# Ledger of designs, part 112: designed miniproteins, single chains, continued (2)

Each design is a single chain, and the fold is of that chain. pLDDT is the mean over its residues in the fold that is shown.

## One batch from the design tools (miniprotein)

Design m7872
Fold by ESMFold2-Fast:
Structure m7872 (fold): chain A 73 residues (1-73)
Amino acid sequence: MASQEQIEKAARAAAVTPEGEVPGGAAAVANREYGSDSAGIAGAATLDLGYERGRGDRATAEEVAKAAAQAGA
């Protein structure tokens, strides 16, 4: 189960690497896994990276963006 810390950790990894591999952070990492199936993997990847705390709705994507902004400053 992913948590807010995991979202921030993934987002931070992207933020600290402005020219790096994962500029999207959590979103890009989730895409790696979910892109494989687009079924159960999508759910698992989003939860694994910490998107569940957004009530499992659309707020999840905005939380990822907020975490990335905090890490990138």
Scores: mean pLDDT 41

Design m7873
Fold by ESMFold2-Fast:
Structure m7873 (fold): chain A 70 residues (1-70)
Amino acid sequence: MSAEHARGVGTDIRNRAVAQMRASTPEEGRRIADEAVDELRKLGDQSDPDGRKELDRQIRELRDTADKLL
């Protein structure tokens, strides 16, 4: 997966996870965040180096958002 594909897919996963976290309890939100991070990490393992770098960035942004919401 290229950086462009990784950005698109990663953004979709992150937006979905954040929306679910906003509608959840803190406990459920942590589970949602962990599941989304695992999904992004698995995509990174299937990506070229640039795609993995983009997904690593998406993971960091998701974790930062989770820390602020939960």
Scores: mean pLDDT 82

Design m7874
Fold by ESMFold2-Fast:
Structure m7874 (fold): chain A 76 residues (1-76)
Amino acid sequence: MEKEEEELVKTLKEAGIPEEEAEEIARLVREAALAGDAARGTGAALLAMAAAIDAGKEEEASKAGLAALRAYERIV
């Protein structure tokens, strides 16, 4: 669980997302996964994509979103 969060934070930071925001997104993914809430998990993935776009790295948006979805699947 912690390892999946750390890997997600690393991937989001590589996509240009600030560390604090990447940690918040990883926490939202974990909370969604522990609740078994796929809608909240999808919402966190969309937030990861939006954060990459806001960071000026639109090309990394799909990578950030996919990383969040994969982390959700591995925690559930």
Scores: mean pLDDT 81

Design m7875
Fold by ESMFold2-Fast:
Structure m7875 (fold): chain A 79 residues (1-79)
Amino acid sequence: DVEAKIKELQAQAQKALEEAERLNREMFRLTAEMVAAKKAGDYDKAAELMLRASEAAIKATQLYRQARALRAQAEALAA
């Protein structure tokens, strides 16, 4: 069932996009907290927050790529 597969791929792409956007927002929040920790002289906390922000950014990028690939598959089936 091509239509069911298209719908499934679109739903998976949307979920990946929503998770990527959530992680992107978390990355910005963690970056702001890292800057605040640096200003307070808490370099250990700043380093931890920087690593967490970097991890969120990497995961968001992977999910954006996944969402794009899933959308491309859905479009190819719909053509």
Scores: mean pLDDT 89

Design m7876
Fold by ESMFold2-Fast:
Structure m7876 (fold): chain A 91 residues (1-91)
Amino acid sequence: MTPAEAIQAALDYLNLVKPSSSAKDEDLNEAKSVLNRALALAEAGKDQEAAQLLADASGLPVPAPKDLTPAVFMQLAFAVVSKALRPVKDR
């Protein structure tokens, strides 16, 4: 798995849950924008910039360049998705 594949997996998950989600379209659109921007950076080989963007959006610390693994990108990207889904009301 590449960093780009990890970010794409989070985007695919967000698109899968969006139709059944009661989260605000604004929050979902912002998360999708962040993930698309991070994906473009990762595809351009700018892995550190992609990780920084995802970390800032999720509120997590950015890892050092040598520690940028696909698993870390998966955690950061899915944290962005989870944060976007948090405003969902069960009532």
Scores: mean pLDDT 75

Design m7877
Fold by ESMFold2-Fast:
Structure m7877 (fold): chain A 63 residues (1-63)
Amino acid sequence: LSREEVIRIVSEQLRIVGDIVDYMIKAKTSTDPAEREAALNQADALQAQLDTFNRQLQEQLAA
């Protein structure tokens, strides 16, 4: 991996983490149970995306 590729990958991961934090804040501050559930579901989906991204990187490094 080039330095530019590593920087791009890290920046992408940081963006996803930021989005997760925003949804977790919505889940904590919302008084609507449906809105809280939707926010948690979106945070879970982003977490799964981040996990897949990390798994792909591990495979590339292991090869």
Scores: mean pLDDT 79

Design m7878
Fold by ESMFold2-Fast:
Structure m7878 (fold): chain A 89 residues (1-89)
Amino acid sequence: DLLEKALELAKKHPDEPELYLMVQRLAEIYGRDDIAEEARKLLEEKTTPENEPYLRALEGVLDSLNDIEQRIILETALREAIKRGSFKS
């Protein structure tokens, strides 16, 4: 399961809160409310004044896309992050 692997990766990288945001949004598209709620809670816990503007901007970009576009982008990004062991590497 891509979402479960991505959530576990995000938990290993609390310095990369964008992973929680990506997992939350993809889980919402898939109707996986359990994973979406866990990722949302973890995202809230890892949001700081320093990273909030970046996360808000990323949310705005994702909100501008339809579900199909979001799914393709998020699936691709999360699969690549899993292969590399982090989002920023």
Scores: mean pLDDT 83

Design m7879
Fold by ESMFold2-Fast:
Structure m7879 (fold): chain A 75 residues (1-75)
Amino acid sequence: GNLKEQAKSYLEEAKIALQAKDEEAASKALDEAGTLFSILGDEEGIKAVQEASKYLREYRDFDKAAEVIEIYLSK
């Protein structure tokens, strides 16, 4: 399949998990998306995953993590 569409699908899954305050599901989906963006060499996707993961894991800011994902998906 299209790896970029799979990565975007994982970001949508992460966004849903973040809205549900499900840190475990969000972290798993972000890690899967990050792996695919790394394979693709999508530097913007890699940065979006890193920034969203930082808001989630360091700041417990689910809303900011979801916002970072939404900005990437809107491009």
Scores: mean pLDDT 87

Design m7880
Fold by ESMFold2-Fast:
Structure m7880 (fold): chain A 87 residues (1-87)
Amino acid sequence: SAEAREAAEQGVEYTEAASRAKTAAEQAGGVIAATGSGFSAGLAGRDDPETAREAARRNREAAERAKSEAGKLAGEAGYRAARGAGE
């Protein structure tokens, strides 16, 4: 039916939009975390350069984790929304 065909095509467009939103969320999360890491390392470096390097390393790892977590959450939200639209 025409309705089923339109729903299928809209489902594809929605999946692509969800994929783009996921990538944007991952990039935004990474940028925010990296900015916070740089600021924290700068403050720590005023008192102890080695402490600043360790803080920067840990914050970089946290930023990469946050980017991955944001991507997973965005992917789950997109998947749930796509399932709701497919019903």
Scores: mean pLDDT 53

Design m7881
Fold by ESMFold2-Fast:
Structure m7881 (fold): chain A 68 residues (1-68)
Amino acid sequence: SMAELQRLRAELIALSRRLADLQAEIARLKENGAPQSEIDRLEAERNAVRRRIQELAKELGFEVFFPD
């Protein structure tokens, strides 16, 4: 349905913004010499967001790959 497509699109946009925020925060923490445990926690959150983006993309009929 159109409502379902709009919901999936909104979720994808929100996740993309969260991914950008997480990547910026991870970079800031690394630059500032933050504890590795804090960096690891945010990288785990980033990986979870990436997995959700890939799941939503698959439901919309396309593939997304993140280089590691």
Scores: mean pLDDT 86

Design m7882
Fold by ESMFold2-Fast:
Structure m7882 (fold): chain A 73 residues (1-73)
Amino acid sequence: MIDEEEVTLAMARMEAAVFKIMADNGHEITEEEAKRAMERFKDSPEAVKAVLEGLREAGASEEVLKAGEETGK
C-alpha cells in the first residue's frame, strides 16, 4: 500500500518544475494549461498548493493563477 498523497504531491512538484522550465524558455502559461493541471490534482490540497506555487514561480499572470485557484477548489 503506497501513500497516494505522497505520490500525488511528487507528481504535482514535477508539474510545477515543468511549468518553470517552459516559462524559462519563453512559454506563456495559459489559463487552459493551469486549469488542466489543477483538475488533475484538485482532490489533494497539498498538490493543488504545489502546482499553484509552481505557476506563480513560472510568472503566470494573475488571471491564470485565479483560474487555477478556482479550479483547485
Scores: mean pLDDT 78

Design m7883
Fold by ESMFold2-Fast:
Structure m7883 (fold): chain A 91 residues (1-91)
Amino acid sequence: KDEEIKKQLEEIANKVGKKTIDQTTKVLKDDSDKIQAGKDAVQKAVDGLKKNALKLYKETTEGVWEIKRAVDKVAGDGEEGEREYREKLEE
């Protein structure tokens, strides 16, 4: 599952990068030097996004686990809304 999520984040980063490169090429028109510089900048941004996506995935996974544990403890001690809180977190 962890490897699957990492692959999905990489695919998203690649798709965003491609769309950005296409848009940059259209804006810069026929200036080949500027187009190349734009592509290089977008590629660096995509590489940075991949690093950040992996870090964000790890931080999000840890955060969600901590939140789920905290809510499960509160819901276990609570009464009203206990089931709804647990169900929302599991969905």
Scores: mean pLDDT 57

Design m7884
Fold by ESMFold2-Fast:
Structure m7884 (fold): chain A 77 residues (1-77)
Amino acid sequence: SMEEELEKLIDEYGELMEKYDAAVKAGDEEAAKKYAQKINEILDKIDELIEKMGYLSDEQAKRLLEIGMPEIEIVLP
């Protein structure tokens, strides 16, 4: 379902945020840039899916808030 797909994308977002933070701490600019690009791609997919569904569950919204956002992103859904 779209809800299951969204949950999977949120999981991937969390993993990418951890990898991005680790790369930044390591001074690995190439890895940080790669993960930043993937984070933006995942956030775009999450946004598109939320628009198609017409809603966001309380639990999914809470997970997105808990993961936070990278410095390269301005707003969360």
Scores: mean pLDDT 75

Design m7885
Fold by ESMFold2-Fast:
Structure m7885 (fold): chain A 68 residues (1-68)
Amino acid sequence: SDDEKYQYAYDIIKKKLDELLKKNPNPSRQEIVKVLTESRDYLLSQGVSEDIISQAIGDALDDYNKEQ
């Protein structure tokens, strides 16, 4: 379902952002964009729609910014 695809996408993006934070507590915009782009490309290859990926990216970034 779209809800399951959203949760899968969110979990992947959040995990990648958390991994970036573990390596660098103050990542640059370029590092964040790279992680998001790589995550999007992977999720598209797994059959997740761009609309779901865009929603998951937005929500993961909002949650990430609240944790800073």
Scores: mean pLDDT 85

Design m7886
Fold by ESMFold2-Fast:
Structure m7886 (fold): chain A 71 residues (1-71)
Amino acid sequence: YRELLLEGMRSLLNGDVDSALRYLREAAEKAREEGDLRTAEELELAAEAVREGNISRFSGYVLRVIGLELE
């Protein structure tokens, strides 16, 4: 899911919200397939925040996912 999350972030930075949402949802599904249900939930919430235009909330969820990876 890491590469999909990165592509989602790049798409969002380029203003391509539709691609960003697609990549974030694919990342969530990949995390779920790997048995990481908590990361999948955070990524789904991040995608919803992007859909709502709430970048601060999106950043919070992404930082939580990164924090889980670094522990």
Scores: mean pLDDT 78

Design m7887
Fold by ESMFold2-Fast:
Structure m7887 (fold): chain A 58 residues (1-58)
Amino acid sequence: SMEERAERVREIGETELTTEEGREAARKLADAILSGDEQEIERAEKEFLRHYLAELAA
């Protein structure tokens, strides 16, 4: 469900992302998922993945 997907993204943001920008990106993605706006989900997902991959590579 969208709620479960949004909760998982929030959990990743809290547990895996260490920067304020990364955590903000996770919150925005979770909010976008709950809104059901496909364009916003796509934009927020791209930003989230950018931060997530950068931290994973560090």
Scores: mean pLDDT 83

Design m7888
Fold by ESMFold2-Fast:
Structure m7888 (fold): chain A 100 residues (1-100)
Amino acid sequence: SMEMERLLGILREMGRLLRELYERTGDPRVREAAAEVEAAVRELEANPDLSRDEVIARLERILALLEAVAEDPAASPEVREIAQGLADLLRQWIAYLRES
């Protein structure tokens, strides 16, 4: 669907940004978040007929990791700020999918 294509585009961009952040910071928590986003992209591409609830469940898993990074005092302020921004974006998408 066009909604799925748009979501996949956003997740691919999110994965790219997290990988770039990992390259700059070396933070293993950022690497873990990037890997989870990349795994979700592969799963969604492999299973285009995934239900809305299954898609939401995958986004909620990514959100939990980003929230954990954003609140981790061992992460740098830059890492926490970017993780918070990406978490906010995912919360908006999850809300949109739940209402649609």
Scores: mean pLDDT 86

Design m7889
Fold by ESMFold2-Fast:
Structure m7889 (fold): chain A 91 residues (1-91)
Amino acid sequence: MEEEIEELRRLGLDDEVIEEFLRLKKRLEELVAQAKAQGVPVADFQEMMKQLLLEEAKKNPNPLMSQLLEAMANRDTEKAQELFEKLREEI
C-alpha cells in the first residue's frame, strides 16, 4: 500500500486523486470478495461493478475523475485511457 502511494506520487498524481483511487479500490475489493463468496455469475458481477462505479462517479467532486469512473462503468476502455492520461497531465 505505501509503495503504491509513493509510485502514484512519483507519477505526479494529486493526494486527493490518490485518496479517491484508494477509496474506490477498497470498495471494488469488498465487492469482489462478496461476489466470490456468494458465487455470483459473471454477468451479475459486471452489473454490480457498473452500478458501483456510476454511484462513485455521482459522488465524486472531481469532474475528470467522475468521467473516468463513468467510462469504466460503460467499459469504454478508449475513453477511460484518455481520461486517465488527462488526470496525470493536470496534476
Scores: mean pLDDT 69

Design m7890
Fold by ESMFold2-Fast:
Structure m7890 (fold): chain A 93 residues (1-93)
Amino acid sequence: MAEEELKKKIEEAEKYLEELVERTRKKAEELDEKEKEEAREKLKKLAEEFAKLPDTPENHIEAITRLLETVFEMPEEEVEEVREIIRFLVEAE
């Protein structure tokens, strides 16, 4: 049971990651030069904020989800789904 559930989660995570990569790439191509500059500035501020936090898996997941939400303007529902997938992948390691 547990091994079969893990295999199913890995398969679902791989499929979602593939779709997420495609969507992220498409979103990045839609950014104009000004939006790209704003994204870079937001990314730098986020990196500075998280560099001050303890090096924990929880803070890493939060940093990635905040990156997707603020820099790439991903909807909250999708950010939550990504958070669960990243948490699953981190816990599987």
Scores: mean pLDDT 67

Design m7891
Fold by ESMFold2-Fast:
Structure m7891 (fold): chain A 61 residues (1-61)
Amino acid sequence: SPAAELEARRDELLSRLDSLSSEEYFARVQELHERGAAAGLGAVAQAVVQELYRAWQARQA
Protein backbone atom coordinates (compact mmCIF):
# COMPACT_ATOMS: atom_id res chain seq x y z
CA SER A 1 0.00 0.00 0.00
CA PRO A 2 1.16 3.63 -0.40
CA ALA A 3 1.17 4.02 3.40
CA ALA A 4 3.39 0.95 3.77
CA GLU A 5 5.74 2.43 1.13
CA LEU A 6 6.04 5.67 3.16
CA GLU A 7 6.79 3.64 6.30
CA ALA A 8 9.44 1.62 4.43
CA ARG A 9 11.08 4.87 3.24
CA ARG A 10 10.97 6.16 6.84
CA ASP A 11 12.75 3.01 8.07
CA GLU A 12 15.39 3.34 5.30
CA LEU A 13 16.04 6.98 6.26
CA LEU A 14 16.27 6.11 9.97
CA SER A 15 18.89 3.43 9.14
CA ARG A 16 20.99 6.19 7.48
CA LEU A 17 20.54 8.74 10.28
CA ASP A 18 24.22 8.65 11.34
CA SER A 19 25.57 8.79 7.75
CA LEU A 20 23.56 11.80 6.47
CA SER A 21 24.25 15.50 6.98
CA SER A 22 21.46 17.59 8.51
CA GLU A 23 20.86 19.21 5.09
CA GLU A 24 20.54 15.82 3.34
CA TYR A 25 18.40 14.33 6.12
CA PHE A 26 15.84 17.18 6.16
CA ALA A 27 15.73 17.32 2.34
CA ARG A 28 14.70 13.63 2.36
CA VAL A 29 12.18 14.25 5.17
CA GLN A 30 10.60 17.03 3.06
CA GLU A 31 10.51 14.72 0.00
CA LEU A 32 8.64 12.06 2.02
CA HIS A 33 6.14 14.66 3.26
CA GLU A 34 5.49 15.95 -0.28
CA ARG A 35 5.19 12.41 -1.68
CA GLY A 36 2.68 11.43 1.00
CA ALA A 37 0.62 14.60 0.53
CA ALA A 38 0.54 14.06 -3.26
CA ALA A 39 -0.76 10.50 -2.66
CA GLY A 40 -3.60 11.81 -0.44
CA LEU A 41 -1.91 10.43 2.70
CA GLY A 42 -1.27 13.74 4.46
CA ALA A 43 -2.03 12.40 7.96
CA VAL A 44 0.29 9.39 7.52
CA ALA A 45 2.98 11.65 6.02
CA GLN A 46 2.71 14.06 8.99
CA ALA A 47 3.11 11.17 11.47
CA VAL A 48 6.17 9.88 9.56
CA VAL A 49 7.73 13.37 9.39
CA GLN A 50 7.22 13.97 13.13
CA GLU A 51 8.79 10.58 13.94
CA LEU A 52 11.82 11.45 11.76
CA TYR A 53 12.19 14.88 13.45
CA ARG A 54 12.03 13.25 16.91
CA ALA A 55 14.68 10.68 15.90
CA TRP A 56 16.98 13.45 14.65
CA GLN A 57 16.57 15.49 17.85
CA ALA A 58 17.14 12.42 20.05
CA ARG A 59 20.59 11.83 18.49
CA GLN A 60 21.57 15.47 19.27
CA ALA A 61 20.75 15.10 22.98
Scores: mean pLDDT 81

Design m7892
Fold by ESMFold2-Fast:
Structure m7892 (fold): chain A 66 residues (1-66)
Amino acid sequence: MTKEEIEKLHAQLEEFVRQAEAKIAEIEKDTSLSQEQKAQQIAAIRDQVDQKILETNKQLEELKKK
């Protein structure tokens, strides 16, 4: 496996997490949303992050097999 491919996958994951954190911050500051609506929207974003982590880990395992 190459260090460059691993670093690229980590960079893509970090960027995705940063974008997710920014969206969560916007939701938390939105005074038009109820606390229940905020919790549900934040949970959905966190689920997307978890899926991205799983996909990234799968790609990293494929690189280890080479």
Scores: mean pLDDT 81

Design m7893
Fold by ESMFold2-Fast:
Order: sequence, then C-alpha cells, then structure tokens
Structure m7893 (fold): chain A 75 residues (1-75)
Amino acid sequence: SEKIEELVAAVQAGEDVDTVAYRAAELFLESKNGKERIELLEAVRDAMEAAGYDVNLFATKFALYEAILKAEKEK
C-alpha cells in the first residue's frame, strides 16, 4: 500500500511517535479487511523497532488515537 510505504518512510525520517500513531490509527480504521490491518501494523512495528522507537509507547498512543477516531466516526 502506498499509504503504508509513506508512513514507513516517515518513521525512517524520525517522525514523532504521536504523528506516527495517529496516522497508523487512521489507516487501520480505513482498512477494508484483517489482512490490510495486519500488513499495516507489521510494517509500522518493524520500521519503528528498527529505528529505535519505544514500541510500547507507540502501542499506547495508537490505542488512544484509534479509540478517539472510532468514537468520532460513530457519533
């Protein structure tokens, strides 16, 4: 996915964890099926781990932004 590749490039460029987590949550909720969601999370996780990010902090921020975006969509 072009959007996943763009997000991986942002991680490699040193983008802040909040921006990465927010964008990952948007793409996760836009995904049509479980395969796309798995591919997104694996690509972002692997890129973040390789770039030395705190993966636990990312997971916490991702869960927060996913909950916020999901609540806004369901209003």
Scores: mean pLDDT 83

Design m7894
Fold by ESMFold2-Fast:
Structure m7894 (fold): chain A 56 residues (1-56)
Amino acid sequence: SRRDALIASNEASRAALERHLAALRQQPPTPRTQIMVGFLETVIGSTETLIDRIRE
């Protein structure tokens, strides 16, 4: 269904963002890296909220 496809697509996007976050955390901690980590955490959180809303 369209809903199942949207859930799968958003879960794939979340997984990709989580991989980027993990890779970024392997880099030396700098102010720039910390800003990027915070940004990615926010985007991941928003994606999880969207998945939850689609699942309702």
Scores: mean pLDDT 85

Design m7895
Fold by ESMFold2-Fast:
Structure m7895 (fold): chain A 86 residues (1-86)
Amino acid sequence: SAARLEEVLANMTPVMREILEKSLEAARIVRDDSSKETQIEVLERLLEVVEKALKEAEKEGAPQEDIDFLKELKEEIERELEKLKA
C-alpha cells in the first residue's frame, strides 16, 4: 500500500530511498516489454548508483544490514544484466 511504502521510505537514508525508487522503476521497465537496449541502460544506471552507495557505505562504516542489502542488490542487477546481454 502507498501508506506502508511512505512509512518505509521515511525511515531510510537518502541513498537507500534513491536506490529503492530506481529499483522499482527498473523492475517496472523490465516487466513492460520495453526493448533490451532500454532495459540494459536503466539497469546499468541503477548499478552505478548501487556501486557508489556500497563504496560510500563501506568507507563510512554503515550498518552491516545496509552493506549486505547493497551487495545483494548489486548481485541481482548484475545477474539481470548478464541475462539481457546474453
Scores: mean pLDDT 72

Design m7896
Fold by ESMFold2-Fast:
Structure m7896 (fold): chain A 71 residues (1-71)
Amino acid sequence: MEEEERRRMEELRKRVRKLLEEIRKLAPDNPVIQEQVERAERRLDRARDVGELQSLLESMENTLEYLKQKK
């Protein structure tokens, strides 16, 4: 993997992890959301390229926005 690509992936992983922490804090008692976060963590660990991480980031941003609107 190219160093530039790897650096971009690390930045995206960091952003996704931050969103996952925010989602957990916002819905700690919601088992469905906790399962979604767990699946997202596994997806984060398996991500092989920037596109996969960008897709995951967008998905998590949408989840966080939904939770903020609902709560």
Scores: mean pLDDT 79

Design m7897
Fold by ESMFold2-Fast:
Parts: C-alpha cells; structure tokens; sequence
Structure m7897 (fold): chain A 62 residues (1-62)
C-alpha cells in the first residue's frame, strides 16, 4: 500500500480508539469495532473516511 494513505487511515483508526477509551463500555466497544472496520477497508480511503465520520457522528449523539 501507499505509505501516506496507510498513515492517514491509521490516524483515523487511532482517533476512533482514543474516543473508545473515553466512552462507556458499550460505546467503547462500538468505536473499537468501527476502528477495525475502517482498517479493514483501508485500500478504499473514501470508504474508510466515511465509516470513520459515521462512527464519530454516532459517538457525539450517544
């Protein structure tokens, strides 16, 4: 993969995992699974970004 692309997706994953640590156990588990899904789709940067944005939106609504 591209080093810059992998770094950008890695930053999204790290952000979601950081939000998980500051969340309730249920929300934290959701954020951790979202981070796994973002990394699974890392070859599709737009899909990874969309999944991360949706997870962050749900975090702030929880």
Amino acid sequence: GDHIKDGLVGTLVSTLLSLAVSSSPEVGEFMRKAAEEVWRHREDVFKSAKLAAEAVDLYFKS
Scores: mean pLDDT 79

Design m7898
Fold by ESMFold2-Fast:
Structure m7898 (fold): chain A 69 residues (1-69)
Amino acid sequence: SSMIKRLAEGTVLTALAMGFSIDDAVRAAVNAVRDYADFQGLSPEEQERLLRETEEHARRVAERLTAAQ
């Protein structure tokens, strides 16, 4: 969802601003979304799909931000 993408993107932005690596920023975003999914009581299958999508999205965002087009 757009809200989950915004959560992941905001976490990546914050982590990169704090000097973390791309891998650490992506891990932080995935952890934030996992915490949200647990709080919402999502099924294991829904969590697996959401976390995979989150990792892909967070990595794209982090790479775009650090590539400095």
Scores: mean pLDDT 86

Design m7899
Fold by ESMFold2-Fast:
Structure m7899 (fold): chain A 62 residues (1-62)
Amino acid sequence: SRDQEVLEVIKFFSQSGYDIEKGKEKIEEIEDEEVRKEALEILKQAEVNPQAAYRAAHELLS
């Protein structure tokens, strides 16, 4: 599902220590345009506020 794919990208960022460059590369591999856009928005939030990005991820799961 879309939410699951976005969550997997967020988990990757977290597990890689929020490596923004690797995160961008992984997002570009996403075929689904809407999932890619949501992941990019989360990545942008992570650059400014990692806590806000984590909150967004939890909201997708809840």
Scores: mean pLDDT 64

Design m7900
Fold by ESMFold2-Fast:
Structure m7900 (fold): chain A 81 residues (1-81)
Amino acid sequence: SPLDEFFQRLRDELMALAPESLKEEIEKFVERAKEKGYTTLLDILSDPELPPEIQYLVAYLLTRDKEKAKELLKSLGKEVE
């Protein structure tokens, strides 16, 4: 399904960007996002339980630009630093 493809792509892209130390946390977060029924990266980024290190990676995946990712996080009232 498109939703299954979305979460598989999200997991694969986060795993490709993340250091080894974050991989278990990414697995747990992707599972949580599936359980919550999120369908977009913006829904995921709005989750109050999103770990800060994963928060930036998700914003980067949405924007594909480091500067725009930081601007997106600021627009959502989230701390970037």
Scores: mean pLDDT 77

Design m7901
Fold by ESMFold2-Fast:
Structure m7901 (fold): chain A 87 residues (1-87)
Amino acid sequence: TDEQLLRLLATRLYQTLKAFPSRIMSEKEAQELLKMLEPYQTDVEYDLGYLLMYAAWLSKNKSIFFGEMAKLSTDPELKAKFEKLAK
């Protein structure tokens, strides 16, 4: 479902931003988004090498990725934040 896909992608994004914030967006923007995504934090850690590759992909595909996240989001505040990041 869209809800399950959002949860999966948000969890991955949270860990990526925590490990490599400055590779994707400004440190301030990353800190704000991390706070909003904290409910998606899990006890399962992704491999750092995978997260580094994912951060590199995200940095080049921000508009596509965050545009998709906005479409999947039902929370108006989180949706608006993703729409802003997709610009």
Scores: mean pLDDT 84

Design m7902
Fold by ESMFold2-Fast:
Structure m7902 (fold): chain A 104 residues (1-104)
Amino acid sequence: SIELSAKQAESLSKETALFILTGAALDSIRQVGDLIKQGADASQVLSFAQRGIQYARQLKKLGYDGIAKKITSQLISLLDQAIKQYPDYRDQFTALKKEAEKLK
């Protein structure tokens, strides 16, 4: 068996989480942008934007504030586009934007 110190185990776990969460967050940002560009259903845009915010929240909880801030800034810009493109869903996108702004 491999014996790891608590500090080594924590560092490995954080690095793995950083890689996975950053990749998932960037995919969510890409999906939101693509869906807006394609004029897809507002519900799909909301779903991927919510996932991106969740990944940014997890990154911030792990202490990766700089990466979380970059992700939330990109999501806020896309949410501003969604608010303009989907007037019937303005309140939902505005609420989600406020959640993203709290992560800055």
Scores: mean pLDDT 85

Design m7903
Fold by ESMFold2-Fast:
Structure m7903 (fold): chain A 58 residues (1-58)
Amino acid sequence: SIEERLKRIKEYAEKQGLKIVDYEVDEESNSVIAFLDTGDEKARKAYEKIREARKKEE
């Protein structure tokens, strides 16, 4: 089940030209969280800044 989900995610990422750098398995919800290599460190930093701003509004 989890292995099939991971395989599907890998196939989808390959089709989109994306690379999976890491993943986590959540057996409680029977799901997989995949971390994609966007190839753009600038985009990642922008996303982190947005997330940090949201935390301050809590």
Scores: mean pLDDT 64

Design m7904
Fold by ESMFold2-Fast:
Structure m7904 (fold): chain A 62 residues (1-62)
Amino acid sequence: SKEQIEALGKRLREDPHNVDTLTELGQAYLDAGDKASARNVFNAALRVDPNNTRARELLKQV
């Protein structure tokens, strides 16, 4: 939801390399239909942790 995206965005500003927060934010964008933002956030997660299975799998859906 929009509220979830805003909350996760605030969390990410406080901890910009938190892979779990990045992955959750990407999923929230995907659920909202914003595939471009989802792709950018999943790619950011994979730059921090290239082996993150959740981010890799979700990126395939974008």
Scores: mean pLDDT 85

Design m7905
Fold by ESMFold2-Fast:
Structure m7905 (fold): chain A 100 residues (1-100)
Amino acid sequence: MELTLEQRKELKELHDKAVEILNEIQKLVDEVEKNGSEEDKKKAKELYKKMLEIYEEINEIGSLLEEGKISFEEAKKKIEEYIEEMEEILKELKEIKEKS
């Protein structure tokens, strides 16, 4: 089944949002690595690893959608849920930076 132009636009907007969060997380991790305590650096590294795993899951959902193994609605819901998890990681990293 071919995706509609509107569905492709929605997926692009979700992907762009995930990339924006990824870039913000990367920036905060780099800042903690330079200026944080050893405990904060360890926590930031663990959060970054979790974020990369979530981003890989988003890419896998994209592949499943392209292969027709998952519906657009199921893919959208799962990607939105993963973006929420990425936003929680971003919040935790901001809290670590503010304590420094």
Scores: mean pLDDT 84

Design m7906
Fold by ESMFold2-Fast:
Structure m7906 (fold): chain A 94 residues (1-94)
Amino acid sequence: SKLEEIEELFNKLLEALDNEDAEKALKYLEKIVELIKDNEEAQEYLASLLIPIWEEILVKLRKVYDKIKDEKDKEKFIKYVQYLGQIYLKYGVE
């Protein structure tokens, strides 16, 4: 199931963030964004996972961002995080 794959990737992202593993965090962010792209059901499901931990995940994402050395990887990271923020706002904030 696509939703099961999203949950697995999201859990791997959280683990990478807790370990401050910038390379793995970027990898799982990219995979999540690609998986939910053009799929409203998948986007809504991801939003349901983000909503309860949004403030916590932002703090962890910032710490990992500060460890990225490559400028192109920093740009990709910002774009993926911004996309997650758009999904959070679209489905989680009324």
Scores: mean pLDDT 87

Design m7907
Fold by ESMFold2-Fast:
Structure m7907 (fold): chain A 89 residues (1-89)
Amino acid sequence: MLKKMEEAAEKYKDLSDEELEKKALEALKKGDFEEARELLLALTQRAIDRYLAANPEIPEEKREEIRREAEELAERLEEIAENKDVNLS
């Protein structure tokens, strides 16, 4: 199975970055944090892919580290979205 960020990017592959951002903002306005999270994961995967492509000097071991850290962030975002009792104000 693809990792969560890769799954989100694959699910929304037919949408542009602009469309993903618009849908993520609409989801946030509605309080649909699950949808917003998934859309943001897709955007994050695209941003990482562009960053790594623009920086070929980054060693392979660091590229794997960046992808691993991104996946961990995706898991934490999922936990935050599920925890409706978290008061961050």
Scores: mean pLDDT 73

Design m7908
Fold by ESMFold2-Fast:
Structure m7908 (fold): chain A 58 residues (1-58)
Amino acid sequence: PEPKLVREERVSDEEARKIADEAAATGSRALEVTLEGGEGTVRYYDADAPEVRVTEVR
């Protein structure tokens, strides 16, 4: 079974990076951040196997 995607948002890469940093600092890891072409995509999951992943492609 895979983590279920709850929400996906498109933001600036700066905002996406900030979201990832805050999640890591608070111990909340049920999200992934992808940075591409100066923008970010943040995906949130509702699974009990949280993972924070940051992929940067510029």
Scores: mean pLDDT 65

